# Designs tried in a protein design run: designed miniproteins, single chains. Part 11

Each design is a single chain, and the fold is of that chain. pLDDT is the mean over its residues in the fold that is shown.

## One batch from the design tools (miniprotein)

Design m368
Fold by ESMFold2-Fast:
Structure m368 (fold): chain A 69 residues (1-69)
Amino acid sequence: SYEELIERLAELLSQLSPEQRRELLQEMHERAKKVYEEAKRENLSPEELEKRMMEVLKETIKEAEKRVA
């Protein structure tokens, strides 16, 4: 669920340094921005946009997990 993903991300962020957190969140922001611009360009449905944004969250979690290992 969305709540489980957010909880997982929060747990991972708590294990990172302040610098690593800023870098990861900035990377997530840039990915989300690109998805939003692509969605506007392609006239994607709200459902498809939500799906792509959820993928950004999942990829951010994967990147965080790599950094805490």
Scores: mean pLDDT 83

Design m369
Fold by ESMFold2-Fast:
Structure m369 (fold): chain A 62 residues (1-62)
Amino acid sequence: ELEELYEKIAKEYSMHPEVLRKLSEELKMNLEEFKEYLELIEKAKQGDPEAAEKIKELIDKK
């Protein structure tokens, strides 16, 4: 179910499922795109410049 997927992602990123749901709506992203966005944020925090560029591309397209 969609809610179970949000709970799983929220647990992995230490976020509340409702916050994730609201952010995906604000960014106009589906669940798959939003998961990719969160993965890119984690990589960017670790200093990956390619991840930062991909984040910009996702935001610009939405």
Scores: mean pLDDT 69

Design m370
Fold by ESMFold2-Fast:
Structure m370 (fold): chain A 57 residues (1-57)
Amino acid sequence: MLAVATQVVPDTGPDDLALRPGDRVEILEEVDENWWRVRSLVTGREGLVPKSALRLV
């Protein structure tokens, strides 16, 4: 499933994925209520991002 970042996501931890508004990601897994594991279609990197930072497309 594809999503787009709607806000800046900082790389604040080793498992976090930094994103900029407009970056496209593939959702790999729902980790918990607030966090998804995604892969960046820009960089190919995987990591955790908050659900609130993403819009499904």
Scores: mean pLDDT 79

Design m371
Fold by ESMFold2-Fast:
Structure m371 (fold): chain A 95 residues (1-95)
Amino acid sequence: MVVRPPASEGAREAGRIFAEMFEIVDKLAELIRELLERGVSDREIYEEAKKKVKELRPDASDDEIEGLIVLAAINIRNPELAEKFKKLSEEEKKK
């Protein structure tokens, strides 16, 4: 690939992917916080977060959706909610 002069081009590509993921996670974290304050059920929070991921990244796989939602729960420092989201995703995959 003689047309790519900077040796760190791969690092820039990785940085862009991580930046996109963090932006999505941040938006999901805001949504989850709002729904938690409203007293919405964990299942309904998961469904709303899943819808938000599909709007921001329509090509996201079910595994990517789960990962982003779990990361958002961890980002708001709620690991118990992250575990609940993992269980909800596993239940959905069994049907």
Scores: mean pLDDT 74

Design m372
Fold by ESMFold2-Fast:
Structure m372 (fold): chain A 64 residues (1-64)
Amino acid sequence: AEELVEKAKEGLEKGKKGDWEGAMEGARYGSLAALQGNIEGGEISKESLKLAGKVGPDVDPPGI
């Protein structure tokens, strides 16, 4: 859980600088930490998703 929260924080900080991939990483690792019962991870995931929505890619993301 702690390692996932650290990775989520790194992604969130990149997202704040306009890095869409970083924001998505923050959301992914934050969500994984939240699934393990870490509330902080859930908050980071929520903020990272908001940043990803604001930055966005210029084109639809190729295949999930």
Scores: mean pLDDT 72

Design m373
Fold by ESMFold2-Fast:
Structure m373 (fold): chain A 71 residues (1-71)
Amino acid sequence: TERLLERIRELIEEGRVEEALSFALMAATIAEKEGDYESAARFYRLAAEAAERLGDEELARELRERAEELE
């Protein structure tokens, strides 16, 4: 989990924001499916950051709300 979170952050910092969003959403979905809600929440928060960097404020809000529901 930590290595994947770090890689997603690196993608955001490199400006590969769409890739970071896709990666974070995929990781969040897998974590939820496995019952790892703590990891899923962390991935949804990174996905929200990526969405915000893309200017998609509505998606960022939805993803943050999803993360809060899992904690």
Scores: mean pLDDT 84

Design m374
Fold by ESMFold2-Fast:
Structure m374 (fold): chain A 70 residues (1-70)
Amino acid sequence: SSQNLQLRNDFLDRLTDLINQSRAQGRDDAADRAMQLGIDTIQQITLQSLTPSDLQRQIDRTLTQIERIS
């Protein structure tokens, strides 16, 4: 759906910002882990027929995990 596409795009933008921020701070390990978590999440959500609410929850979980390791 268009809503799920927008949620995915917003996630990718936020993920890119977090990766760039970590690299700018010299935290390459954190940036690499964030990238891997992002790739894994994108692959998982692409293979699943998720409601927008379920998609948002998976995105929020991944972003929270990234913020904790950054």
Scores: mean pLDDT 84

Design m375
Fold by ESMFold2-Fast:
Structure m375 (fold): chain A 57 residues (1-57)
Amino acid sequence: SLEALAQGLMEALGLSEELARELVERVGFDREALKQALIDELGLSEADAEALLDKLA
């Protein structure tokens, strides 16, 4: 669920509930768009973003 994805992002990255929900609502379950947002907006490496998304899937 989008709520579970937001919770996972909060737990893994220390994001606020508001920021995690905004990110998930904007990007949804589009893995490539979410990966790009993690890299561009949160400064994760491609490898770290991929590993996080694999864990949250």
Scores: mean pLDDT 77

Design m376
Fold by ESMFold2-Fast:
Structure m376 (fold): chain A 71 residues (1-71)
Amino acid sequence: MKKREAGLKLVAARILAVGVEIERPDLYEQNKAEIDRLIAEADKALEEGNYPEAMKLADQLIDKVNEIIKA
C-alpha cells in the first residue's frame, strides 16, 4: 500500500525534524532551507501520486536530520 507507506514515512520524517527544531533550534535554522525544500518536494510528490519519489524524499529528510544530530 504505497500511499499509506509514503504518508507514514513522511509523517515520521517531519516528527524527527520537529524534534531537532525543539532540541537544537540553532542547528535547525542553519539547515532550514534544505529541510523546508525536502518537505515541500515530498508533499508535492504525495499530492501527484508519486509515492516512490515521496518515500525517497522522506528518506533524504531523515538522513539530513540524522546528519544534524551527529554534528
Scores: mean pLDDT 81

Design m377
Fold by ESMFold2-Fast:
Structure m377 (fold): chain A 101 residues (1-101)
Amino acid sequence: ALEEGQRAFGLGKLEEAIEYFSKVDTAEAWYNLGLAYRKLGKYEEAAEAFEKAISLEETAELYYNLGLAYEKLGKLEEAKEYYKKAAELGDKESELVLKRM
C-alpha cells in the first residue's frame, strides 16, 4: 500500500519505497516515486514519475519538482517552461528560480 511506501521512504529504504509506490497508480504515489528516484540521483526516472503524477493531478509542486529534475539533467529550456507553469499556479520558489535563470 501507499503507507508502506511512505514508511520505507522515511526510513531511507529507497529501493523498497520504489517497489511499493510502483504498485499504486495515483498522483500521490507517482509523486512519491519521483521523490525516491530523485534521492537516488535517478533524475530521468524522477522526471518520468512526476510527468505521470501531473497527468493525473496538475499542481504547482509537481511542476516545480519536474523543473528541478530537468535542471539536474541539464535540460534548462524544459526546466524553465516547467518553473513557469509552477509560478503561474502560485509557486513562489519557481518565480525566484526563473529570475536567476
Scores: mean pLDDT 86

Design m378
Fold by ESMFold2-Fast:
Structure m378 (fold): chain A 60 residues (1-60)
Amino acid sequence: HHHMEEEAKKIRDTIKKNANPLFKEYIDRSEAIARGDEERFRRWQLEEEAKAKGVPLPPP
């Protein structure tokens, strides 16, 4: 059940080591969505909006 998922993760980790920061963030987002962690992705969007507006990050 986890064997193929672990192999795919290793490949993605290797790619991320050579990727630029934006592509690395895209991979992290895709992984969060694939695991059903949509709330974590939504929080990332809130953090980006907070950075753009110069306000503190909202609590989890």
Scores: mean pLDDT 68

Design m379
Fold by ESMFold2-Fast:
Structure m379 (fold): chain A 93 residues (1-93)
Amino acid sequence: AEAAAEEAAEEARRGGRAAAEAAKSGDVAKTVGGAIRAVGAGVHAALASEGGEAAARAAAEAAREGAEEAKKAGGEGELAAKGSLGGARAAEA
């Protein structure tokens, strides 16, 4: 269960990074796709960590890391940042 939560958190990080890279390239479709993937993985990590504070915190940290990367891209990157931040908030709640 804990390993599954860690894998979901890693998937959220990958989605956030992919969205940030796509935003830098001006690829709106890939930016949105990456943001959706990051949010989904973040929610999955939070659900998998039911009762596990450490796993939930790891998911929140991964989502924040993705949000910071996306925010630096600006414009379309802010969409990805909002998605990642939502995932982090869900994991903390």
Scores: mean pLDDT 59

Design m380
Fold by ESMFold2-Fast:
Structure m380 (fold): chain A 62 residues (1-62)
Amino acid sequence: VVEEVKELVDKAIEAYKAGNKSEAARYLTAAYLLTVGAQVEGRFDEAEEGLKIVKEGDKKIE
């Protein structure tokens, strides 16, 4: 899950650099939903790490 979150955040940053803000938002949303899924399944440590990655990625595209 954490690796998938990192990949989606990286894709969001690349989309933002290319000027595709809507695609960047979609990738960040997908990454966030993966962290929510991990939390629902009781993988709290993975969810916490994933959420930190999503928040750092969001700051880079502001």
Scores: mean pLDDT 78

Design m381
Fold by ESMFold2-Fast:
Structure m381 (fold): chain A 70 residues (1-70)
Amino acid sequence: SHMQELEDRAKANRLAVEALRESERAGLSKEEMFERMKEAASKYVDEEEAERIARVGIRGLEASRERRAE
């Protein structure tokens, strides 16, 4: 159902954010952070959507780092 698809996407996003936070704390590269987010999201969504979620996460990280560099 559409509601289940939304729930799965929400879970994928949550796991991707958790993977991003853990990877950043561990000092991993953006490339490795991307792969960890994609892997985590893939538990609930297909590869294309997992990759999209990971790309959005990396862009958010880059924007956050640019703000801190001010």
Scores: mean pLDDT 85

Design m382
Fold by ESMFold2-Fast:
Structure m382 (fold): chain A 82 residues (1-82)
Amino acid sequence: SAFTELVKKSFREAMEEAKELVREGRLEEALFELEITRGLLLIALGVAKLIGDTELEKVLQGLIKEVDELIREVRERLREAG
């Protein structure tokens, strides 16, 4: 669907921005952006489940997993910096 493609595109742009912040050592800003992205994906997942869009639900679950993996990496690097 057009909405699913928009979600994927917006996610790719957000992830690329967060990865650039990580490359620049701007870890707290990267974490902040990733937590916002995660929150929006969780809201979208709740809506997808409510309306029965199983294809969108599957896509969103995959995107949440990707953002969670990057959050874990950023949090680990922040611990090493403290």
Scores: mean pLDDT 87

Design m383
Fold by ESMFold2-Fast:
Structure m383 (fold): chain A 92 residues (1-92)
Amino acid sequence: SLERQRAAAYLTAAAIASVAADWSLEQGKVDEAKRDYEIAVELLLKAFDLMKPEEWTKEDIEFAKNIAERALQLDPDSPLAKRLLEKVKELE
């Protein structure tokens, strides 16, 4: 479906944003990393809106969980990262 194709694009974009965030952390650019992880979280939440629970692979679930946890490590009060973690737990 077109929704599944859009979800795949959001998952890919989230992966790219997370790589940028990891690179920023290695350079000591914590604020840039926070922004890029927040972008990854927003993209993953958009993917959740487009995908049925059964369409999530274990690999995609683990990826989303890791991004939510990393975002919360840098910003413990992030409402979007908390929301992503709750959605991931519903799939486990």
Scores: mean pLDDT 87

Design m384
Fold by ESMFold2-Fast:
Structure m384 (fold): chain A 74 residues (1-74)
Amino acid sequence: MKEIVEEFLREAEEIAGEDEELRETARRGAEALLNKDAARWAGEALRLVGLVLEGDERARRVLELLLEAKKKIE
């Protein structure tokens, strides 16, 4: 579990680059997965969906990684 979340965070931070808000969202999503906090995880995923709808392609990639990490943990 921890290794899956750490790999997600590493890849997500690389994609986010200098976008501090996207990096923070990825970190909070990773913490929610580690703590098995489904409500917080869903909240961070919905925030990423909002960014995707605004045309943020980096947010779309981070969302895809977050969903894959969640699937691998379950």
Scores: mean pLDDT 83

Design m385
Fold by ESMFold2-Fast:
Structure m385 (fold): chain A 60 residues (1-60)
Amino acid sequence: SVAEERARLRERARAAVDANIAYLLEKGQISEEEVPAWRETMLAVVDNGLATRDEQAAAA
């Protein structure tokens, strides 16, 4: 179903966000104190992108 595909895409995107944050922490580009704000921002971008894709998929 479209809903299951969306959930799977969001789960993969979440894992990618977590991996990216871990990478930035390792390189010292961000601090641990900044992680919650960065995670929230990145996930908001993902959610907006998925919402747009869902609308297009539902229209097809």
Scores: mean pLDDT 74

Design m386
Fold by ESMFold2-Fast:
Order: sequence, then structure tokens, then C-alpha cells
Structure m386 (fold): chain A 88 residues (1-88)
Amino acid sequence: KGEVLKLVREAFESEDPEEQDELIRKIAELTGGDYEKLKEAFELIRKARQEKDPVKRYKLAMEAADLVAESTGLDRELVKIVAILAVG
């Protein structure tokens, strides 16, 4: 249920690299997801949060959401909503 989506949101919003890595590992363990792909997705979210162009920021957030959904099997549209909320 929504507990994994909550972890994804917390990881997207995390400013602490150690806390973010711990959350990514928990997501991978709970879902059987690929840790390296998840790490890449969360790096894209950090770039999105620093992006000044709203169109580019949205595209980065969508790419990150797609990687998370593909890696974890979570609902793609729900992950996209979480990513959009985390970046703006």
C-alpha cells in the first residue's frame, strides 16, 4: 500500500545524501527494485529541483518518475504526482 510511495516521497525531498541512500536501499529491498537505477532517478530529482526552466524541471521529474516506476513496479501516474510535488 502507500508506505512505499511515502518512502519515495521522503527520498525525493531529502537533502541529506546519507538519509537519501538509506531510503533508496529500503525502497529497493521492499520492491525488488534495481538500486543503481533508483539512485539515478533520485539524482535526476535533485537536478530538477536546481533547474530554473520550469519545462526542463518537469521533464527531469518525469524521467525520474519513469525510472522509479519501471524499477519498482509502482503505479507510474502516482509516482509522477509524487515527483511533481517534490520539485515544485
Scores: mean pLDDT 83

Design m387
Fold by ESMFold2-Fast:
Structure m387 (fold): chain A 100 residues (1-100)
Amino acid sequence: SDEELREMVLRLARGAENYLKNQELLDRFLSLPLESQLNALDVEEQILEEGLPLLSPEEQRRVLETLIEFYKALLERTTNEELKKRLEERIEKLEELLEE
């Protein structure tokens, strides 16, 4: 349902906020197999593509800002070139959405 999808996007942002407050969670995420990290980013992208339009403009802005900061935090900490490329591409897309 639209209500469940909206709540999924809001939960995604809350999850990102928790990671930003706890450095150990960022390290834990980066300790996962690369395939698991990339799959998590793919799932998050799908949730955002489907659910973001259901949010108010103010909620969209807050979600995008939080996720950009989360992906930047991962980008600063990862040494994996494939993940760096994926995170850079993801940040660029979200920043473009924020300017719309």
Scores: mean pLDDT 88

Design m388
Fold by ESMFold2-Fast:
Structure m388 (fold): chain A 56 residues (1-56)
Amino acid sequence: KPDIKEVNRLIGEILRAIGELFDLELNGEVTPEKIEELQARIREALAELDRLEEEA
């Protein structure tokens, strides 16, 4: 039984990471380390969403 609050939190995390990447690109502050960090955060959120879907 997936918790809708947890699903919304994970989706929000993904959207925030994407928004942060766009802000970094606009300000010319993109580095490989920041890209790797954002990619890892998105991967973790997607993995958690996948687990919640398996329980549904």
Scores: mean pLDDT 78

Design m389
Fold by ESMFold2-Fast:
Structure m389 (fold): chain A 77 residues (1-77)
Amino acid sequence: SIEELIKKAEEYIKKGHEAYHKGDYDKAVEYFEEAAKLYEEAAELAEKEGDYELAKKLREYAEGARRYAEIAREKKK
């Protein structure tokens, strides 16, 4: 379900922040990228169901997660 995908994405965002705070930037990137993927999947499902406002919001969350992954990736280089 859309709700289950969002819940999993939120859990990965939390894990990503925990990994980032501990200096595990590799794991932070992985968690944030997985969260972005889950938000995109939820957005596609919302769009197919005609919920364009939810789809837009979920795409914004996916972009946010990708930004977090980019920040974590830059810490490794």
Scores: mean pLDDT 88

Design m390
Fold by ESMFold2-Fast:
Structure m390 (fold): chain A 88 residues (1-88)
Amino acid sequence: SEEEREKIRELLEKAANAKTPQELMKLMSEAAETFRKYGPTVAQVVQMGVFIAYETKDAELAFKLVEEAVEEGKGASYVFRKYLELKG
């Protein structure tokens, strides 16, 4: 769990530093590949975190949302809704 948290944190930090849609797409693919073993729901949650980190340039915010969703067994749509609630 701690090692998995560090891998998520690393991906989200890379996403927050990505400056192009091409870099975002590559990181979303890496997230899907890395977390495939945990099933499509977890992989999609991490991909949504990558997107949020890219859009906000805030890896810590994205990490918090991903961690909460994974712990509660929620999907990518939950992560996105929580992001919108915090933004507005």
Scores: mean pLDDT 84

Design m391
Fold by ESMFold2-Fast:
Structure m391 (fold): chain A 85 residues (1-85)
Amino acid sequence: SMKEVLEEMLELLEEALRALEAGDTETALRYLQKVVELAKKNNYPFAEGLEKAYQTIAELLAAGDTEAARLLVRIEIREIREMLE
């Protein structure tokens, strides 16, 4: 179901945030890529928005802007939580 997909995406986003807070950029990007792949595989309506967010987060992390990257991940977490009751 879409609810199960959203719950899995939320778990992966929370793991990405934990990795960023630990300074593990490689692990964070791996989790975020899994979110995008899961969204596309399940025809999630906002999959293109998630892919764009992933690209922006990767660019911010490459520039050393970890605070802005964490903020964007938190925004995605909030959006998914609002879609779940």
Scores: mean pLDDT 89

Design m392
Fold by ESMFold2-Fast:
Structure m392 (fold): chain A 76 residues (1-76)
Amino acid sequence: ALEEVEKRAAAGDAQALTILGVRYYKKGEFEKARELFKKALEIDPNNKTVLNALAYILLKEGKREEALELFKKAQE
């Protein structure tokens, strides 16, 4: 199951990239989560799940202004 999701993410599947990103985020691997979320946003720039998750990572890094812009975009 996980190996299949990893293959799909490598092929540029935005949903698979989001699933992997969320998994790394929940495990506290924020650098890996961030890279996967960036790739997902390149494919689907309005993905609210990814925008919110990336915004929370930025808040943890002290990048409040960047985080607020992503939260606004997630809300439209």
Scores: mean pLDDT 81

Design m393
Fold by ESMFold2-Fast:
Structure m393 (fold): chain A 64 residues (1-64)
Amino acid sequence: MTQEQEDKAIDALNQGAAEVVRASNDEERKKLEEKAIQDAVNAGATEEDARSAIRVALRAVDEK
């Protein structure tokens, strides 16, 4: 894996997590979670990394 591929994967993970956090309802959130996972996998991240990034982002917002 190249550094450029890793950077793209990280960007996809961060963008997807941010979209999920901004969802207006639970149904939209679930759709955005699936989209974020797919986008991250397409960028070279794993599904597990995507799910972890989303969970961390949601927890951070819920705690504030």
Scores: mean pLDDT 77

Design m394
Fold by ESMFold2-Fast:
Structure m394 (fold): chain A 113 residues (1-113)
Amino acid sequence: KEEIEELVEEALRKIDEALALLGRAAAAVAERESPETAARVGALLTEAVRHALRAKGYIKSKEKLEEGAEHLEEAAELVRRARDLAPEVAPLLEEALRKLEEARELARKAAEL
């Protein structure tokens, strides 16, 4: 249980770091991209945030770690699509993607214990 607790706490920190980066990316997209691109990327990032927050709830409960990892995968896919549409903010989205992938691996490790 102590090992699970440590992995869960690290995964939750990575999710919070990803959420902060996604918020910064959304603000930058609104400022720097065309209105059409900002609307499309904003919608993808909003859905990614929803999946990441759902994952955070599942992972925090420790009972649904695999479901949490699945929601992080969904968030990561949405971030990849946003990155491809918004090259000016791609570095922020790539950093957020890395944090989501790290959190997913931590949740999967915890689920195997």
Scores: mean pLDDT 88

Design m395
Fold by ESMFold2-Fast:
Structure m395 (fold): chain A 84 residues (1-84)
Amino acid sequence: LSAEQQAALRAVQEAARRLGEALEAGDREAALEALRRAKEAIREALKAGALSEEEAEELLAGIERVEALLRAGKSVEEIVAEVE
């Protein structure tokens, strides 16, 4: 992987870690910010060729489901139970 591709993958991993931390903490605002950063990181990794289109679509679909549940007023515990 190029330095750009490696940086993009690290950004995806960091965004996923932050999302998990926010969900475990029950912090809705932090979770929404982490979801935004995760979507940006995934799109950048796709642009850099660090993720396949299929991998990026799967990750984005998962993020969109979590975002929809948060916006629908589901508790963070309910969201974690659904996505595990």
Scores: mean pLDDT 78

Design m396
Fold by ESMFold2-Fast:
Structure m396 (fold): chain A 74 residues (1-74)
Amino acid sequence: GSPDVELQLELAELARAAGDYRLAGEAYESVGKMLEKTDPKKAAEYYRKAAEAYRKAGDLERAEQMEKRAEEVE
């Protein structure tokens, strides 16, 4: 895989463990963007993970944006 994707996934996992759901959401969103052209189905999965993280952070608007992006790339 891409080192940048792997780094963002490690960041997302560490952020989740620390309870920093906003940072976790941002990391998953970055992975979704990086994969959007090469693996749209995988990008959609990470956008949905970002949406869940943003919901846990209380950012409902960002969560809805991520769900919409997931639907658009599938």
Scores: mean pLDDT 87

Design m397
Fold by ESMFold2-Fast:
Structure m397 (fold): chain A 64 residues (1-64)
Amino acid sequence: SMLEELEKRLEEVKEMVLAGEPVDKVLARLAEILNEARASGDKELEELAFRKSQEIHDLLREKA
């Protein structure tokens, strides 16, 4: 489902952060996923993407 694919992509971004990938690369990938979720018009996908985006940003701030 689109929800499962979105969750997988967001988990991959989180793994990028944990692996120490460049912040610019992480943020670019996150922005791509958020734009896709927003373009879907699906409120559940948009809300999931927003919540996971917050978690990823918090993780990046913790590691900085």
Scores: mean pLDDT 82

Design m398
Fold by ESMFold2-Fast:
Structure m398 (fold): chain A 68 residues (1-68)
Amino acid sequence: STVDEVAARVTAAVEAHLTANPDASLEELLAVADHMVRHLSARRGLSPEEEAELRERVHARVRELMER
């Protein structure tokens, strides 16, 4: 699905950011994720409901990455 495709892309970008910036805070990574979700949702024509699902999914994944 488009939501799955965008979620994977945003997650990969956040992981790349963390690799380049290992001292990045959770707040910084969530801000990067939010910026990308807004941009890609607009570009791909996602509904507000799909954007909300995407944001929540990506936020959960970012928190998981920071806990490990």
Scores: mean pLDDT 83

Design m399
Fold by ESMFold2-Fast:
Structure m399 (fold): chain A 102 residues (1-102)
Amino acid sequence: TITFNFRLQAPGLASFTFSGGGRFKIEVKATNLGNAPATVTVLIQDREGKTVGQLTLNVAAGATVSGSLTVDLPEGEYTINVLVSSADPRTVVDVEVTVTKL
C-alpha cells in the first residue's frame, strides 16, 4: 500500500506512476478547503494514455468526500492523474490517493 497527498488549487493537476500486474484498490479522499464546489477527477491511464479506470467526486465547499474503485491491471506502467476543477479559481482541495495491491 502506498499513499499520495496533494494540495491542489483549481484548476489543478497532479500525477504519479505505479507498476501494474494484478488487482488494485484505489481509494480517494478529497477535502475542499475553499468556498465554492469542486470536482475531483481521478484517471488511471496506461502508457499510451488510454483511460483504464476513472473516479469523479463532487466536493461541496468545506466538505470531505471519499470514493474507491477496484481495477485489474495487466503488467505495465500506469499513471494516476488527479484533476481538480471549480468555478472559483482560488478553490483549494486536499486529495489523498491510496493504492493497494490486493
Scores: mean pLDDT 86

Design m400
Fold by ESMFold2-Fast:
Structure m400 (fold): chain A 62 residues (1-62)
Amino acid sequence: MLGELVIEGQEARNAGDYRTALRHYEEARRILESERDTLSPEQYEGLSASLDRMIEQSRARI
């Protein structure tokens, strides 16, 4: 599930494993895109912005 991937990404990041964190966040991003048409514009925008920020932060640490 998307939420579980975000938690696993955060755990990997806290452990200093930014490559694993990035993988989990990117997979969560793909799931979000597949569910885009079932979300409100506000929900999609909020989740998309959060995931993009987490992906960028993880990538910057690699």
Scores: mean pLDDT 80

Design m401
Fold by ESMFold2-Fast:
Order: C-alpha cells, then sequence, then structure tokens
Structure m401 (fold): chain A 111 residues (1-111)
C-alpha cells in the first residue's frame, strides 16, 4: 500500500542514519520483502542480524509506527507484524515472535 510504503521509507531513512551500510542493506531488503508480501524472506533476512542490532532496528520500527497518524496504515502494519510473528514462532524463534507481538500491541493500544 502507499501508506505502508511511505512509512517504510521513513524507517529506511532512520536506519540509513544509524546503521552501517551492510546492516542497512539487509534491513532495507527485509522491509522491501514485507511490502511485497514475502514474509518468509523478510523473516530470514531479519534472523541474519545479530540480536542487539535486530533489537535496535525493531525499536526504530516501533518508534516510526507510533508516530503514524493514519489508522488504516497502522492497522495494516499491525497485521504484517502479527503475520511475521506467527512465522517466527513456527520457525522456533520465540524471542523474535514475542518482540514483534509486543510492538503490534503497543501500536494497537495507541490507535
Amino acid sequence: SAGLRALFEKVKARLAAEFSPDVYAIAAEALDALLAGRFEEALRLLRTLPEDVRNHLLGILAGVLLEETDAATRREAIGMLRELARLAEAAGDETLAAQLRHIARRVEAAL
């Protein structure tokens, strides 16, 4: 969607300012995969990142989502996070699944 694309461009801009080019490349590819509905590819890419780097990236994503004022874009993002969490859980990554669900709940509570 146009709203999600604009949101992810804001996320990419923050990532480009805070992360090395190699980390940024993986994160940007993961966001592009999510926008394309390629959730399994996005999960694979996110799981290649070190835990501390991934935690910081997820914090940036949560911050941008909480600043989003369009309710439809927020609901779409919540749906994407929940689907990604379901796939993470199915892959045995309970920590990542819990992090993604926590972000989805925070964004939903602010809706």
Scores: mean pLDDT 86

Design m402
Fold by ESMFold2-Fast:
Structure m402 (fold): chain A 114 residues (1-114)
Amino acid sequence: EELEKKREEIVEKIASLIPDETALQNADALAAVSDPETAERIRAMTVEERKRLFAEHLVDLIRQAVRDAAERYPLEEAKKLVLEQIPSIARALGITDIVEPLKEIVDLEIEELK
């Protein structure tokens, strides 16, 4: 689907913006809370694979936030609520350049839900 391809392109863009140190720290944190088999798989990943995993996880979190909001609010209000949180997420991660790609993910998810 066209939306899926656009989402994949945004995931690659986000992955390229993640610092190596951030990818290593977040992969280790994710491994610590995962089952032993999943943790072993995460620790075996290259830095580039960890960046992609982290980018995919961020995209999934944003998509889930949009879907959760859309169950309770009209699509326009759901979009606004999620968009308002994106700068805080980027700041918490120390990656301000992901704000625009994450906003694009919100737009794509709203489009898919129409």
Scores: mean pLDDT 78

Design m403
Fold by ESMFold2-Fast:
Structure m403 (fold): chain A 70 residues (1-70)
Amino acid sequence: PDREEVIRALEGAIEALEKGDVAAALKGLQDALKGMPDNELIKEALEALRAGDVEKALELLKEALKQLKE
């Protein structure tokens, strides 16, 4: 996927987490990593979600989205 697809996946993951849908957020993060496998913020957000740290995952995802939109 290109950068636009990654941005869409990250926006979807953020919305899913804000609604409490961790499974949908994990799917969105996996899709985002397929487009940017070396993006450290997306990797850290995925690890935070696997550890159950939803707040940290949201912060990392919002930072990744901000960086991709510049």
Scores: mean pLDDT 81

Design m404
Fold by ESMFold2-Fast:
Structure m404 (fold): chain A 62 residues (1-62)
Amino acid sequence: WEELRELLLSLGLSKEEADEIIEKLKNASEEEKEYLKKILVDTLKENGHEEIAEKIEELLNK
């Protein structure tokens, strides 16, 4: 979670925004987690953060 938080902060998100995303992922069902991962990765790729999107996908899939 700390690595994910650091990546989100590197994108210019506030600590509060990063913590909210992490909380949603922690508390989501498995189906909701997969959906949230997809949305986050797709959004980052669309905004030109493809390398960070790949790192987040790796961290969440372990």
Scores: mean pLDDT 74

